# Ledger of designs, part 91: designed miniproteins, single chains, continued (2)

Each design is a single chain, and the fold is of that chain. pLDDT is the mean over its residues in the fold that is shown.

## One batch from the design tools (miniprotein)

Design m7153
Fold by ESMFold2-Fast:
Structure m7153 (fold): chain A 95 residues (1-95)
Amino acid sequence: SMAEAQQHLAEAEEHLAKAREAARRGDSQTALEHLRQAVYHLQLALSSISDPQQREQLARDGLRRVAGVLSDIAAADPDNATVQNALANTQEQLA
């Protein structure tokens, strides 16, 4: 339903904000945990949207936001192979 999609989008936005804050503190583990929760809620929001065009747009916008947060974490922690691999994988999904 639209209410379910909106609830999951709100949860994803909260987790994205927390991930960015953790990244600013240099806390890559906490940032990645919140990013995982954001992705989970984005996927639930996508599953709640019946319109293919809206679903596709949300998926692309969501992946771009995830890539942005991963780039922030990678810049703060450049030797973190887990972050570099996650960023590469997310960019592949956007292609």
Scores: mean pLDDT 82

Design m7154
Fold by ESMFold2-Fast:
Structure m7154 (fold): chain A 72 residues (1-72)
Amino acid sequence: MEELRERALAMGRAADEATVEPLAEMVASSDPRLRRFGLEALDELARRDPALADRVLAQASSVDGSRALEAL
């Protein structure tokens, strides 16, 4: 679990286009731990690139949380 949290935070710090999809799926997850890690990473991303953070939130809102991780 710690490795997943660190991976999410690393994506937030990278502030890269490639992080949008995986972070959106974490935020939309039905697993409260994955959702928490995604939100922590989103906070980090928002400090570096608020526009990219907005894109993660927009994508997360369009995802069916139960299918997000299974479709990945």
Scores: mean pLDDT 72

Design m7155
Fold by ESMFold2-Fast:
Structure m7155 (fold): chain A 107 residues (1-107)
Amino acid sequence: SVIEKLEARVEEDPDDALTWLNLGQAYYLEGKYEKAVEAFEKAIEVAKDRGTLALAYYNLALALEKLGKNEEAKKAYKKAEEILGAPVSKLKLVSDDEILKSLEKIK
């Protein structure tokens, strides 16, 4: 599965923020919101560019909303906006196919 490939990738390179971001999105699409939060928090910790960092905070907010953690989600949205320097509109999560394509591009 795409999740198994992404889990193997983060074990090989735990500092790859984009792979952590893609893994979190894959967990989110499967309804595994707590695992998605953990993966997005890892992406935030290791992100080196503003784009990946902002996307990780935005996706973290979406996963936190699904868990009913609305105040934490609001804080994550605000951090994404601060990093981008502009208000964020609701960003659509990428599909599993797009996650795999993103992973192939980086590797």
Scores: mean pLDDT 79

Design m7156
Fold by ESMFold2-Fast:
Structure m7156 (fold): chain A 81 residues (1-81)
Amino acid sequence: SAAEQALAAQKAELAAVEQQLNESMARIKQYIEELRKQAEKNPEKRSTLEARIQRIEEVTDEQVKFLQEWLAKRRAALAAG
């Protein structure tokens, strides 16, 4: 039915958003690991790089939490009908 196809499409869209979020988080994690390696190789820059990592983690955690809560609420709304 058209309603079943529309519901399936909405669920697929939410799954795509979650996949993009997971891929973005993986890229950010890789970037943080590269910054940590730079801090290890350059002790004189360690403090500055660690401060940068902390800010990236704080901003990322806030954004990820917001998007995960939004996805959960949207999925619950679709399940409730």
Scores: mean pLDDT 86

Design m7157
Fold by ESMFold2-Fast:
Structure m7157 (fold): chain A 90 residues (1-90)
Amino acid sequence: DEAKKYYDKAKEYAKKALEYGERADRLAREDPSTEPLAKKAGEYTGKALYYLIQAQGASGRGDVNMAKSYLELAEEYLRKAEELLRKMEE
């Protein structure tokens, strides 16, 4: 069931987005010079979470195409957040 796959993946990515947000906040507290990157990472994880909620809703309705589109948008924002976290950890 493709709708169920996207629903489960959206839940997995939501946990990842929360982890990225927590990591960004921790890194900024340890090194205040990374605060601008942490703020931008928080913006990206927030956008990812928004699209993941939309993906879960679409999946629950059986709207596979819409669920996939929202999941792809969430993946893009998670990648952007991950890139910022990588820079903060350097």
Scores: mean pLDDT 86

Design m7158
Fold by ESMFold2-Fast:
Structure m7158 (fold): chain A 89 residues (1-89)
Amino acid sequence: SLEEEAEKFLEEAKKKLEELMEKYKEAVRNGDDETAEKISKEILGVLGEMSGKAHRLSLLDPEVGEKLEKEREELAKEISEKAKEFKAE
């Protein structure tokens, strides 16, 4: 189903974002600005893929697409806040 497709995509995206955030934290901690910038762009890429998937799903089922987009928005907020915390350490 489209719901199962969205859920699988969300689980894979969350796993990628978690791994990227850990690498981002390490790069920030080490003062590796080049690696931190690279990982930041990769994080934005994953969030962009989520928006694209949500849009495609919304063409078939608007409720499924909207739910995935809301999940992306919340993840983006969490990531932004954690990134601020990592820089403040």
Scores: mean pLDDT 87

Design m7159
Fold by ESMFold2-Fast:
Structure m7159 (fold): chain A 81 residues (1-81)
Amino acid sequence: EKEKKTKEVIELMRKAMKALKEGDYQTAIEYLDKAEKLAREYNPALLPAIYDLKSKVYEKMGNKEQADEWKKKAEEIRKKL
């Protein structure tokens, strides 16, 4: 079950990356929000990568403040995992 849910997280991250490449930033954030929720429950080790992707999306949107905050959250989780 945990393995199946981890695969779902990875698929959501892949969909978010595709949306980011296509310029669909809001869709990318929606996929990453879903990935974050599943990762918190089934595989917290994936949270830093999800937060790094959120940071990149906000950077592409021109929101430096949000990009910096998500990058900071990724680093904080990385220290604990």
Scores: mean pLDDT 86

Design m7160
Fold by ESMFold2-Fast:
Structure m7160 (fold): chain A 61 residues (1-61)
Amino acid sequence: SGGEGALAGAERALELARAGEDPAGAVSIGGMALKDALKYNINEEAIEKAREAIELARKRL
């Protein structure tokens, strides 16, 4: 589902952001996950994790 996909994307983006190996990729994946989570408005955890991933990755750019 869209909500489950958004959470999985947010978790992947957060993993990449924490690893710090691909900050641009983490921002891209996090941005897509955030867009999907906001569109369906069903998964606050996905929104929170996507935002955290984007913020962490941007600090490395």
Scores: mean pLDDT 77

Design m7161
Fold by ESMFold2-Fast:
Structure m7161 (fold): chain A 112 residues (1-112)
Amino acid sequence: MLEEIRKLTEKALEAVKAGDEEAAIEAIEELKKLALKAAEEGDVEAALLAAEGLLEVARLALKLGHKEVALKAARAALEVARALLRVAPPEKVPEAIGLILAAIGLLLEIEL
């Protein structure tokens, strides 16, 4: 799962850099599905890595002017971070909250 998450994150980042919004959105949706599955299975490490990857994709897309891609990635990151918060052990709760706040901050920057 960690290797699949890394590969999908790299695929999404490369698609954003290339201006291929359709490929970026496809990779974001696939990464979100894997991340939500990881959270459901209690794989906190995989879900964390995927949420961080989605935030990285959102930041790059926003920087390069791909507003729709940035919005989809930030929303996906928020959804994954919220799912992670439900399954995270107490010591990982601050990390999950940090990801939620980062995703909300990006969503506000994209919409405003």
Scores: mean pLDDT 85

Design m7162
Fold by ESMFold2-Fast:
Structure m7162 (fold): chain A 95 residues (1-95)
Amino acid sequence: SALYEEGLRLLEQAREALAAGDGQRALDLVRQVIKIVNQLIDQGDYESALELLDRAIELLREIQRRFPELSLEADILLGIALIQRGLAKLLLSKL
């Protein structure tokens, strides 16, 4: 889907920002991925949502580890992502 492809592009940009030492940009890009995940869940595309969430969670943990000053914002996004992951898995199990 176009949303899934956009999510993958944003994740790639987030990895590039992180490699460049820009934790804030990486965090902002992951926040955009979380919004796309919400749209994928709303559309019933739980498998695509889960793939983006797994990658987003990995990046958020890396941001927390490398940028302690961003740890609170990253923790909040991690909490949101983990809730979304649980919801997507539950809804997928009902298909």
Scores: mean pLDDT 91

Design m7163
Fold by ESMFold2-Fast:
Structure m7163 (fold): chain A 61 residues (1-61)
Amino acid sequence: MDEEAIREAILALAADPDNPEARARLQALMKAVMGDTPSDEELDRIARVVRQALAARAARA
């Protein structure tokens, strides 16, 4: 349940990393689940890794 919500938020951030709503959504969800707010640097890292993985899958599929 919580994992699915976080996954959707991560995918939204990867699709539009400059979207303040997507960033705020992921920060709020991670704070609610883990009790700690992820840093801007951590959000950037998540978006970069997921975007790279999605691009690799799209190129092969």
Scores: mean pLDDT 76

Design m7164
Fold by ESMFold2-Fast:
Structure m7164 (fold): chain A 64 residues (1-64)
Amino acid sequence: LSEEERELADRAGLGIAGAVARGLISAAQAEKLSRGEGSDEQLRLVAEIAGLSVEEFRRAVALM
């Protein structure tokens, strides 16, 4: 992975972990999101927590 791609993947992972820690999503939902299988609302929420756009988050998840 490039340094930029690694940073995106790390941010996406932290966003997912942060959402779980806050009780906003379950561990099962986090697993689905890490595979790009979450709802659009969940993707927006976690992308916002990660400080990423939804498009950047989708790209980051594809790199994980």
Scores: mean pLDDT 79

Design m7165
Fold by ESMFold2-Fast:
Structure m7165 (fold): chain A 63 residues (1-63)
Amino acid sequence: LAEAAKQKDWDTIEAAVEEAVLLKLEGRDKEAAEKLREIAKALEMTGSTLGAKAAEKAAEELE
């Protein structure tokens, strides 16, 4: 995700978001939260501070 953020590979970042949603739907909240924290770090690296904050909040909601 960090490398995808540096390359502006939004398809990879979106796929990670999809994966986090599926993990949440399957009741795998800890893994979903971990994935959302990785996404938050990637978004912070792109300068998307609002997106990063939203992803971090979503991760906290699952824990």
Scores: mean pLDDT 76

Design m7166
Fold by ESMFold2-Fast:
Structure m7166 (fold): chain A 63 residues (1-63)
Amino acid sequence: SELEEAKRFIELLIERGEYEKALEAASAVPGVGEKTAKEIGEALKRGDAKKAKELVREAIEKA
């Protein structure tokens, strides 16, 4: 599905350290609200890639 493709793309951006692009891509996903996008951004800001990926996965799977 397009949501699974978006998830894989965002995870790839996080793995590459492209956190700004990862946050922009996550924020563009239908069903990812501003609150969830902020939480993802805060995880990325502190370098917690594992938590950021977990939040992305949960947001997309619940969309």
Scores: mean pLDDT 81

Design m7167
Fold by ESMFold2-Fast:
Structure m7167 (fold): chain A 111 residues (1-111)
Amino acid sequence: SRAQEIIKEIVEKAMEAGISFIESEDENKMFVRVGDETYEVIFTDELDPNEKLFEIDLEKKEIKLSSVLKSLPKEVQLALIYLAALNVLRLKKGEEPLELSPEEAKELLSL
């Protein structure tokens, strides 16, 4: 499906960039390794996914996602975490953020 192609592209780009998901002993905590740094993934009710998919705090080393995204398949959640982690690297390099097109976002969020 188109959604699976989008997921694959994000995951492949993240893996090429050396980004990895970290399994935690605490099942309520999620982490992603970005270079030599570890970012905590936090789900929050303060973000509207229709306006902003994620929020990155470079100082606190946090990636915030809308708690609404927890209702999506795990593959989609992981793809969005990897996309946010890719944007951590881009922000640190002064590069433009990687954004999903409105069509791509709708395809993923409709699963």
Scores: mean pLDDT 81

Design m7168
Fold by ESMFold2-Fast:
Structure m7168 (fold): chain A 52 residues (1-52)
Amino acid sequence: SKVIENAIRSSADSNKKNYVDLDDLQRALGADPSKRDLAYELAKKYNEEQKK
């Protein structure tokens, strides 16, 4: 979703490492548990892509 995508971008920009910190993402989406699992999966894929 747009909300998750924006949270991922914001987290990556904040860290200046072009990856998502899972703690930052959880903080951004912590109010909605239904999005937490999806956000975790997306963050993991994003971080793996950045390592390649």
Scores: mean pLDDT 63

Design m7169
Fold by ESMFold2-Fast:
Structure m7169 (fold): chain A 60 residues (1-60)
Amino acid sequence: AVLEEGRRLEEAVSRLPREVQRAVLAAIAQATTPDDSLEEAVEKIREALAAVAPEAAAAV
């Protein structure tokens, strides 16, 4: 479910070093728009994590 996927992504991001977390959050902020659905937002978060921290993305 989308909520479960979102939680796994949040958990993966929270395990990253603070500097890497900031980079992921910046990428999310740039990629997401107010018009995004919850599903679209979760997908963009996943893409941002994969771009910044591919090892952490692979663990989700």
Scores: mean pLDDT 75

Design m7170
Fold by ESMFold2-Fast:
Structure m7170 (fold): chain A 73 residues (1-73)
Amino acid sequence: MVPLDDGLIPEPGDVSDRAILASLLTMKVAVTETSTGDREEVIRTLREAAELAREKGDEETAEAFERSVRALE
């Protein structure tokens, strides 16, 4: 079987792992906003982050990113 925790982001199952994931998704958005300054690129990154957060069960993080998308549109 393929190991899922080989050098990957900490495996979900620990509350702190979800917090780390949320932090990483937030940083991805912040880096995109800072590096490009392009509203369209930020919106796209926010949508991607929301989907990733939802897939990992971080509903609050996903909702926060979706609200940010709506605010920018």
Scores: mean pLDDT 65

Design m7171
Fold by ESMFold2-Fast:
Structure m7171 (fold): chain A 60 residues (1-60)
Amino acid sequence: ELEELMAQLSPAQQAALAESVKVGEFNEEETLNLARAVLTPDPAAAEELARKLKSKNFTL
């Protein structure tokens, strides 16, 4: 299910989703919801959201 959704994402969207999950400690259901959001008719807005989630929690 999640793997099938991720296969429909671009490589950049897959990377952004994977990093958002890692940084945000998303559970499986939240990860699925994020993947669905990225696959919405407005993929640019979904990708921007994923990037913001990553950047918000990303600290060196």
Scores: mean pLDDT 61

Design m7172
Fold by ESMFold2-Fast:
Structure m7172 (fold): chain A 120 residues (1-120)
Amino acid sequence: ADAELGREAGEAIVEAVRAAIAGDLETAEEHAERAAEAVARMGGEELGERAREILRRLIEAARNRDLEAAKEALAELVELAGEYVRARGNAPDALEAAGAIGTGAVEALRLAEAAVRALA
């Protein structure tokens, strides 16, 4: 179900950012691919490819502790989830999937903010 795929994508976004902050780029890329594949299964290959491009920039931002770039990438993921919901006519399963991605984005932002504070 799309709601389950949205939860998988949200979890994978969090784990990708966590790994990138830790300097484990291989693990970060594996989780980013898992998130992109989940998005592709929800909304098709074009949506998945757009998610992959955003996630690549998110990993780079998290690695570099560029909080502004990380915020921009996470906002783009949330907007992509909103486009998916609109394309699905605000279906309940699509809203649940987008909500799970949004929850993952909020947690990923908290991790990025904490990493920047630890360097101050």
Scores: mean pLDDT 87

Design m7173
Fold by ESMFold2-Fast:
Structure m7173 (fold): chain A 84 residues (1-84)
Amino acid sequence: EEAVRKINELIEEADKAYKAGDFERAVQLYAEAASLALNNMHFGLAKYAIDRLEQLAKDAEAQGNTEVAELARSAIEKVRKGEL
């Protein structure tokens, strides 16, 4: 319950950062949410956060922001490996 609450808070903060154009902060917050979700076996929330990171990477790449796209893809890889 407490972990789910924290995960949802991180996702909400990440969504706000993404909407504000703060892509680096959004990547960090989604990655933290996904890592916390995986560590607590909340696979649905982890999938949601990872899917958001994948979408952010695609959006950044489409805008020519290769640095943010690389950051998001690196974050996904680290999360999947169990590296925070």
Scores: mean pLDDT 86

Design m7174
Fold by ESMFold2-Fast:
Structure m7174 (fold): chain A 90 residues (1-90)
Amino acid sequence: NRDRSIQMSMILGSNLQYILDNGSPQVQQLAQQAIDHLRQGMRYVGRGDYDSARRHFDQAIDDLRRMYDVSGDSRARDAIRQARQYGRLT
């Protein structure tokens, strides 16, 4: 269901809001890249294309790890955990 996958990706994006508010343009750019990959992954879950979904979730996790390396924000680790849980849906 496409609507459900979009809603889930929006909820996950909202969970990254505290990281977006944390600040530097570089951290915000990395957070947006992660959100975009998570949205694409959820779209593929809604289509039943679990292999493509998993690749996008892996890319999102890499973006979140880079964001953690730059920011040191422990909330990035929570976002990584959530992205891994969505990967398990595939």
Scores: mean pLDDT 71

Design m7175
Fold by ESMFold2-Fast:
Structure m7175 (fold): chain A 76 residues (1-76)
Amino acid sequence: MSEELKKDVEEGVKFVQASSFLVSSKKGDLSKDSVENLQKAYDTLTKLSNDPSLSPELREQLEKVAKEVEEVIKKK
């Protein structure tokens, strides 16, 4: 169930989308700061995906987004 949890998830997704958009618009020329921000997003998404109060569907979506962020970091 969501309420405050849904808001926290939306904030996390927004942060990941902003980071991914910046990477895409620059064709992946990542500064160290950009990599650090992506790592923080990955950590946040991983923590949320382990929260038992979230629905299984939402946890799966968070894991998927976390994997996408990790792939962007590894392309470096």
Scores: mean pLDDT 64

Design m7176
Fold by ESMFold2-Fast:
Structure m7176 (fold): chain A 96 residues (1-96)
Amino acid sequence: MTPEEIAAELARREALLPDIVEELMRALGVSDEEIAALRADPELLAELIRELLAIAAQGHALAAADPDNDAGLAAKAAEMEAAAKRAVAEAMARAA
């Protein structure tokens, strides 16, 4: 894969991040009106995307370090879901 192909793929994925976050927010029970408020504040949306990516990176690192710890992975998945829900709620409070 060329460096140009890698850069193009990263740019394409970065452009999809807001849509992916919207899908996640809908799955967490956030309304279309609340999502529209976040979209009206691109700085707040960017902060939320960074926070969600950091949570995902922590989960990936734990899974890579101890893949046989099913109970620990389940507990971490629940913790990450709670952290993601809290991050969305905090962003919604700031957008309101």
Scores: mean pLDDT 69

Design m7177
Fold by ESMFold2-Fast:
Structure m7177 (fold): chain A 98 residues (1-98)
Amino acid sequence: SMEKEVEELIERLEKAVKNSDVQELEEVRERALELREKMDPESQKRLEEIARAAQAIIDLLNNPDDQNVRKQAEQIIKNLKDERVRKILSEALKKIEK
């Protein structure tokens, strides 16, 4: 089902954050953008949020001391509608701070 594919990407996103795996984050982002083209509007919105969160985490991992990157991640968290995706990005922001 479409929900299963979205949930699989959320699980992959969470695992990539735990492992600080930039390559997997890039693959999650690309897969989310690919899947959005063939899914219903609700799943498309969730996939777009997954892609946005993945990019924010990539930016945080590549620029851990950049306050502008952190501020952008905080703004993205405020705009995310998917609670699970929002939680993953929030946890990544806290983890990368140290």
Scores: mean pLDDT 85

Design m7178
Fold by ESMFold2-Fast:
Structure m7178 (fold): chain A 89 residues (1-89)
Amino acid sequence: SALSLEEQKKAAEEGIEELSKVLNPKAVEYAKKAAEALIEGKYEEAAEYLRKAAYETMKYLGIEITPEIEEELEKTLEEGVKKLKEREK
């Protein structure tokens, strides 16, 4: 038996709430939006929210966003989107 889209969103939100114990509230907000977009098949939108969550987390921890970190994050997000799209074919 499969969960409905609403049940899948709730399960993802509950998982992200557990991570909220170690993440800042703004990062958690973006992570929830990313999970919702992923469940709805909006992979590019999900990647944008994941990027925002990562940047908020880095700012919260006082980590400087260097060009190397930005390049690695973008590469990871682009590869993730490509893999998810290929899975649907």
Scores: mean pLDDT 75

Design m7179
Fold by ESMFold2-Fast:
Structure m7179 (fold): chain A 95 residues (1-95)
Amino acid sequence: TDALLRAMDAINDIADIGRRLAYSLGDSKANLEINKLRNEAFDHLFNGDLEGARRATERLAELTIKLAEKAGDKSSVERIEELRRRALESLREIE
C-alpha cells in the first residue's frame, strides 16, 4: 500500500542519514544501533505490530537527531524530524 511504502521510505531515509552521521563522527556503536533499530522497525511493520514499529522508529529518530546535534548539523536535525513525522503519520494510516 502507499502508506506502507511511505513509512518504509521515511524509516530508511532516517537510517541513511544516521549511518552517514555515525560514519562522519567515527561512531561505530551508533552505526550498529541504527542498523538494529531500522531492522526492528521493519520487522515489526512486516509482522503487523504497528506499535512496535512506532517505538523502534521513534528510537531510531532520537538516536539520529542526537548524532546530527553532535555533528552541529541543524539541517539534518530538521530533515530527521520531518521524516519522523512522515513515518508516524504513515503508520497511523495503516492502522
Scores: mean pLDDT 90

Design m7180
Fold by ESMFold2-Fast:
Structure m7180 (fold): chain A 81 residues (1-81)
Amino acid sequence: MEAERALREARRHAEAARAAAEAGDVAEAEAHMREALRAARRAAEALSRLGPEEQAALMPLVEEATRAAEAAAEALRAARA
């Protein structure tokens, strides 16, 4: 399941980016954010090849990855300020 793996990878990198940002390591946080975005792009491409039922089944993982990315972006903005 390529889409599921990519979504889980995006979430893991977003969580790592948030942790690095909260520790004040902006460079590490930015590196993880770039990897999260790369994984999210792979997930979007894989999802586009699936039918609507399969896409709906993966929506919880999409929501989890999105929330993790939003939290990471907030932490990174605070760390850059």
Scores: mean pLDDT 87

Design m7181
Fold by ESMFold2-Fast:
Structure m7181 (fold): chain A 69 residues (1-69)
Amino acid sequence: SETVRGKIDGPEGYGKVVSAEATASGNTATVTITYENGKTATYTVRAPKPIKAAEATPDGTAAVVTLTL
């Protein structure tokens, strides 16, 4: 299995990431991030192979996304 990891930096002024979650469906992961300012952002990540597992973890003002392919 392959593992790929990246960071999604929060927008300027949003503050720290308070929660992050990722859900995989086929080759696509949906990442939902909640910020200290009370706003949420949703990101779509596409992989070249089916995603077996997707995780997102807060890391200061960023979310760390880990995909297992």
Scores: mean pLDDT 84

Design m7182
Fold by ESMFold2-Fast:
Structure m7182 (fold): chain A 64 residues (1-64)
Amino acid sequence: SMEDAERSAELARKGAYEIAKSGGADEKRAEQAGERAYELTLKAGGKPDEADKAAVREGLRAAA
């Protein structure tokens, strides 16, 4: 459902933010990583697996 997709996307946002912050990203960069992960998760259909992939990819990218 759209509600499930939104929930997955919000988890991706939080995950990417936390990964980015743990990797040394500043607040702005971590928030940007979260927003990218959120958008990518929705575009990919909002499945939990896609949310996990987006969170890791965008979080690590922002940390570098």
Scores: mean pLDDT 87

Design m7183
Fold by ESMFold2-Fast:
Structure m7183 (fold): chain A 90 residues (1-90)
Amino acid sequence: SLAEEALELAREALEIAREAIRLLGKAENPSKRALNLAIAAAISAIGAEFEARHLLKNGGTQEQQERALRAARAALELAREALELAKKDV
């Protein structure tokens, strides 16, 4: 289902955001932009995971499921960008 896809993508986004934060925490001069982006990605991923889990447990409209999937995809894009920036800071 779309909610299952949203959950999987949200979980992936959170793992990537956590890795970006870990790398930035070890950098001598971490980019504030990269850090802010990684934090934003983590918050977005947590929200998307919560919404996807809620839809899986309680059901929801197709529109709600599509919204959750879009949120998860957006979080994943932010997380991937944050990780690429973090890798340059290490």
Scores: mean pLDDT 87

Design m7184
Fold by ESMFold2-Fast:
Structure m7184 (fold): chain A 70 residues (1-70)
Amino acid sequence: SLEEELTRKRLELLVHRIALESTLFVIEKAKKTGSASPEMIAAQERAAEQLREEIRRLEGEIKRLEALLE
């Protein structure tokens, strides 16, 4: 059902938001301590960018589903 799909996507969004927060924390810590190479930091920043894009897509899908249920 649309209601089940909406619930699933909301859970997926929560998981991706937590992943992004964790990734950003790791990047900040690495930059502050100088313990990671520029290449490692760049890789984590690319991962964060991918997570932001996935979150944006999920938010759009959720908004469309919510509109269909109105």
Scores: mean pLDDT 88

Design m7185
Fold by ESMFold2-Fast:
Formats: structure tokens, sequence, C-alpha cells
Structure m7185 (fold): chain A 74 residues (1-74)
């Protein structure tokens, strides 16, 4: 549980950072977000982030859905 809570907190931090900057994620940020989503077992959301990496709104929507899905399982 604690490891998953930390991973969710990291996703929330990236989401907040992206909302604050208003910029699409960098390649390094995409790689980290994807790795976190894969560690959480959310591989479909990880693929959505990779495919839509240049679309900030799509990335934010994917993160919102991923966070909501994992939170209901905690």
Amino acid sequence: ELEKEILVALLEIYRALLKLTGEAPTDAQVDRIVKILEELGLKDYAEQVRKNRDDLDAVLETLDKAIAEIEKKL
C-alpha cells in the first residue's frame, strides 16, 4: 500500500506541475510518468500518455483518470 501511495503522490505532483506550467511534458517527464503508471499496473494509461505526449489536455485527462482508478482500489 505505502509504495502505491507514494507512486500516486508522484503522479499528482506531475499533474500539478503540468497544470502550473501549461506546457506539454518533456520527454524525461513522459518517461517517468509512464514508468510510474506501469508500476501501478495501469499500462493502458501509460500507452495513452506516450501516444498523446504533445497534447497537454490529453495527458492531464489521462492522469486524472489513472489517479481516480487507482484511488478507488486503495
Scores: mean pLDDT 83

Design m7186
Fold by ESMFold2-Fast:
Structure m7186 (fold): chain A 93 residues (1-93)
Amino acid sequence: MEEVIEKVAKAVREGARNRSSLQDLAVEIGKILLENGFSEEVAQETVLKIAKALIENGLVVEKDGELYLDPEKEEEQVEIAKKVVKEAYEKEK
């Protein structure tokens, strides 16, 4: 569990620094969750919850109709992603 949280945190951190789209981040996080034993359904729900939380907390920037991670809010993005992944793991127990 701690390993998957750290991998997701790294993906979010790299996404913010590289100004990745929210869609590209969603694909990367989904792969991490699936590789770490999450079901396809739970991985998809977790990714959608992360995306929604990032949008609702104002942690994304819109450019040319696409949503991107705000590079100035890296730590807040990482904190939210870690929280959502922890909650998803607890529900699978």
Scores: mean pLDDT 82

Design m7187
Fold by ESMFold2-Fast:
Structure m7187 (fold): chain A 69 residues (1-69)
Amino acid sequence: TTTTLTLTGLTPGTKVEVYDDDGNLLGSGTADANGVATLTLNAAPGTRVRLRITEPGEETRTVPATVPA
């Protein structure tokens, strides 16, 4: 099962990696010039995940999230 995750309001060039609770990479993407990143995830809607967000020149942040329906 795959789900599309769209993130908006990001700094252009921001790298986003999505991991499950076991540390498996489910999907990744980079924000475009409009601050939008679209990722295809190997996860069902409602799955709890961890987003690793790296803005250009910044430290990687880990943010809990849920895969949208």
Scores: mean pLDDT 79

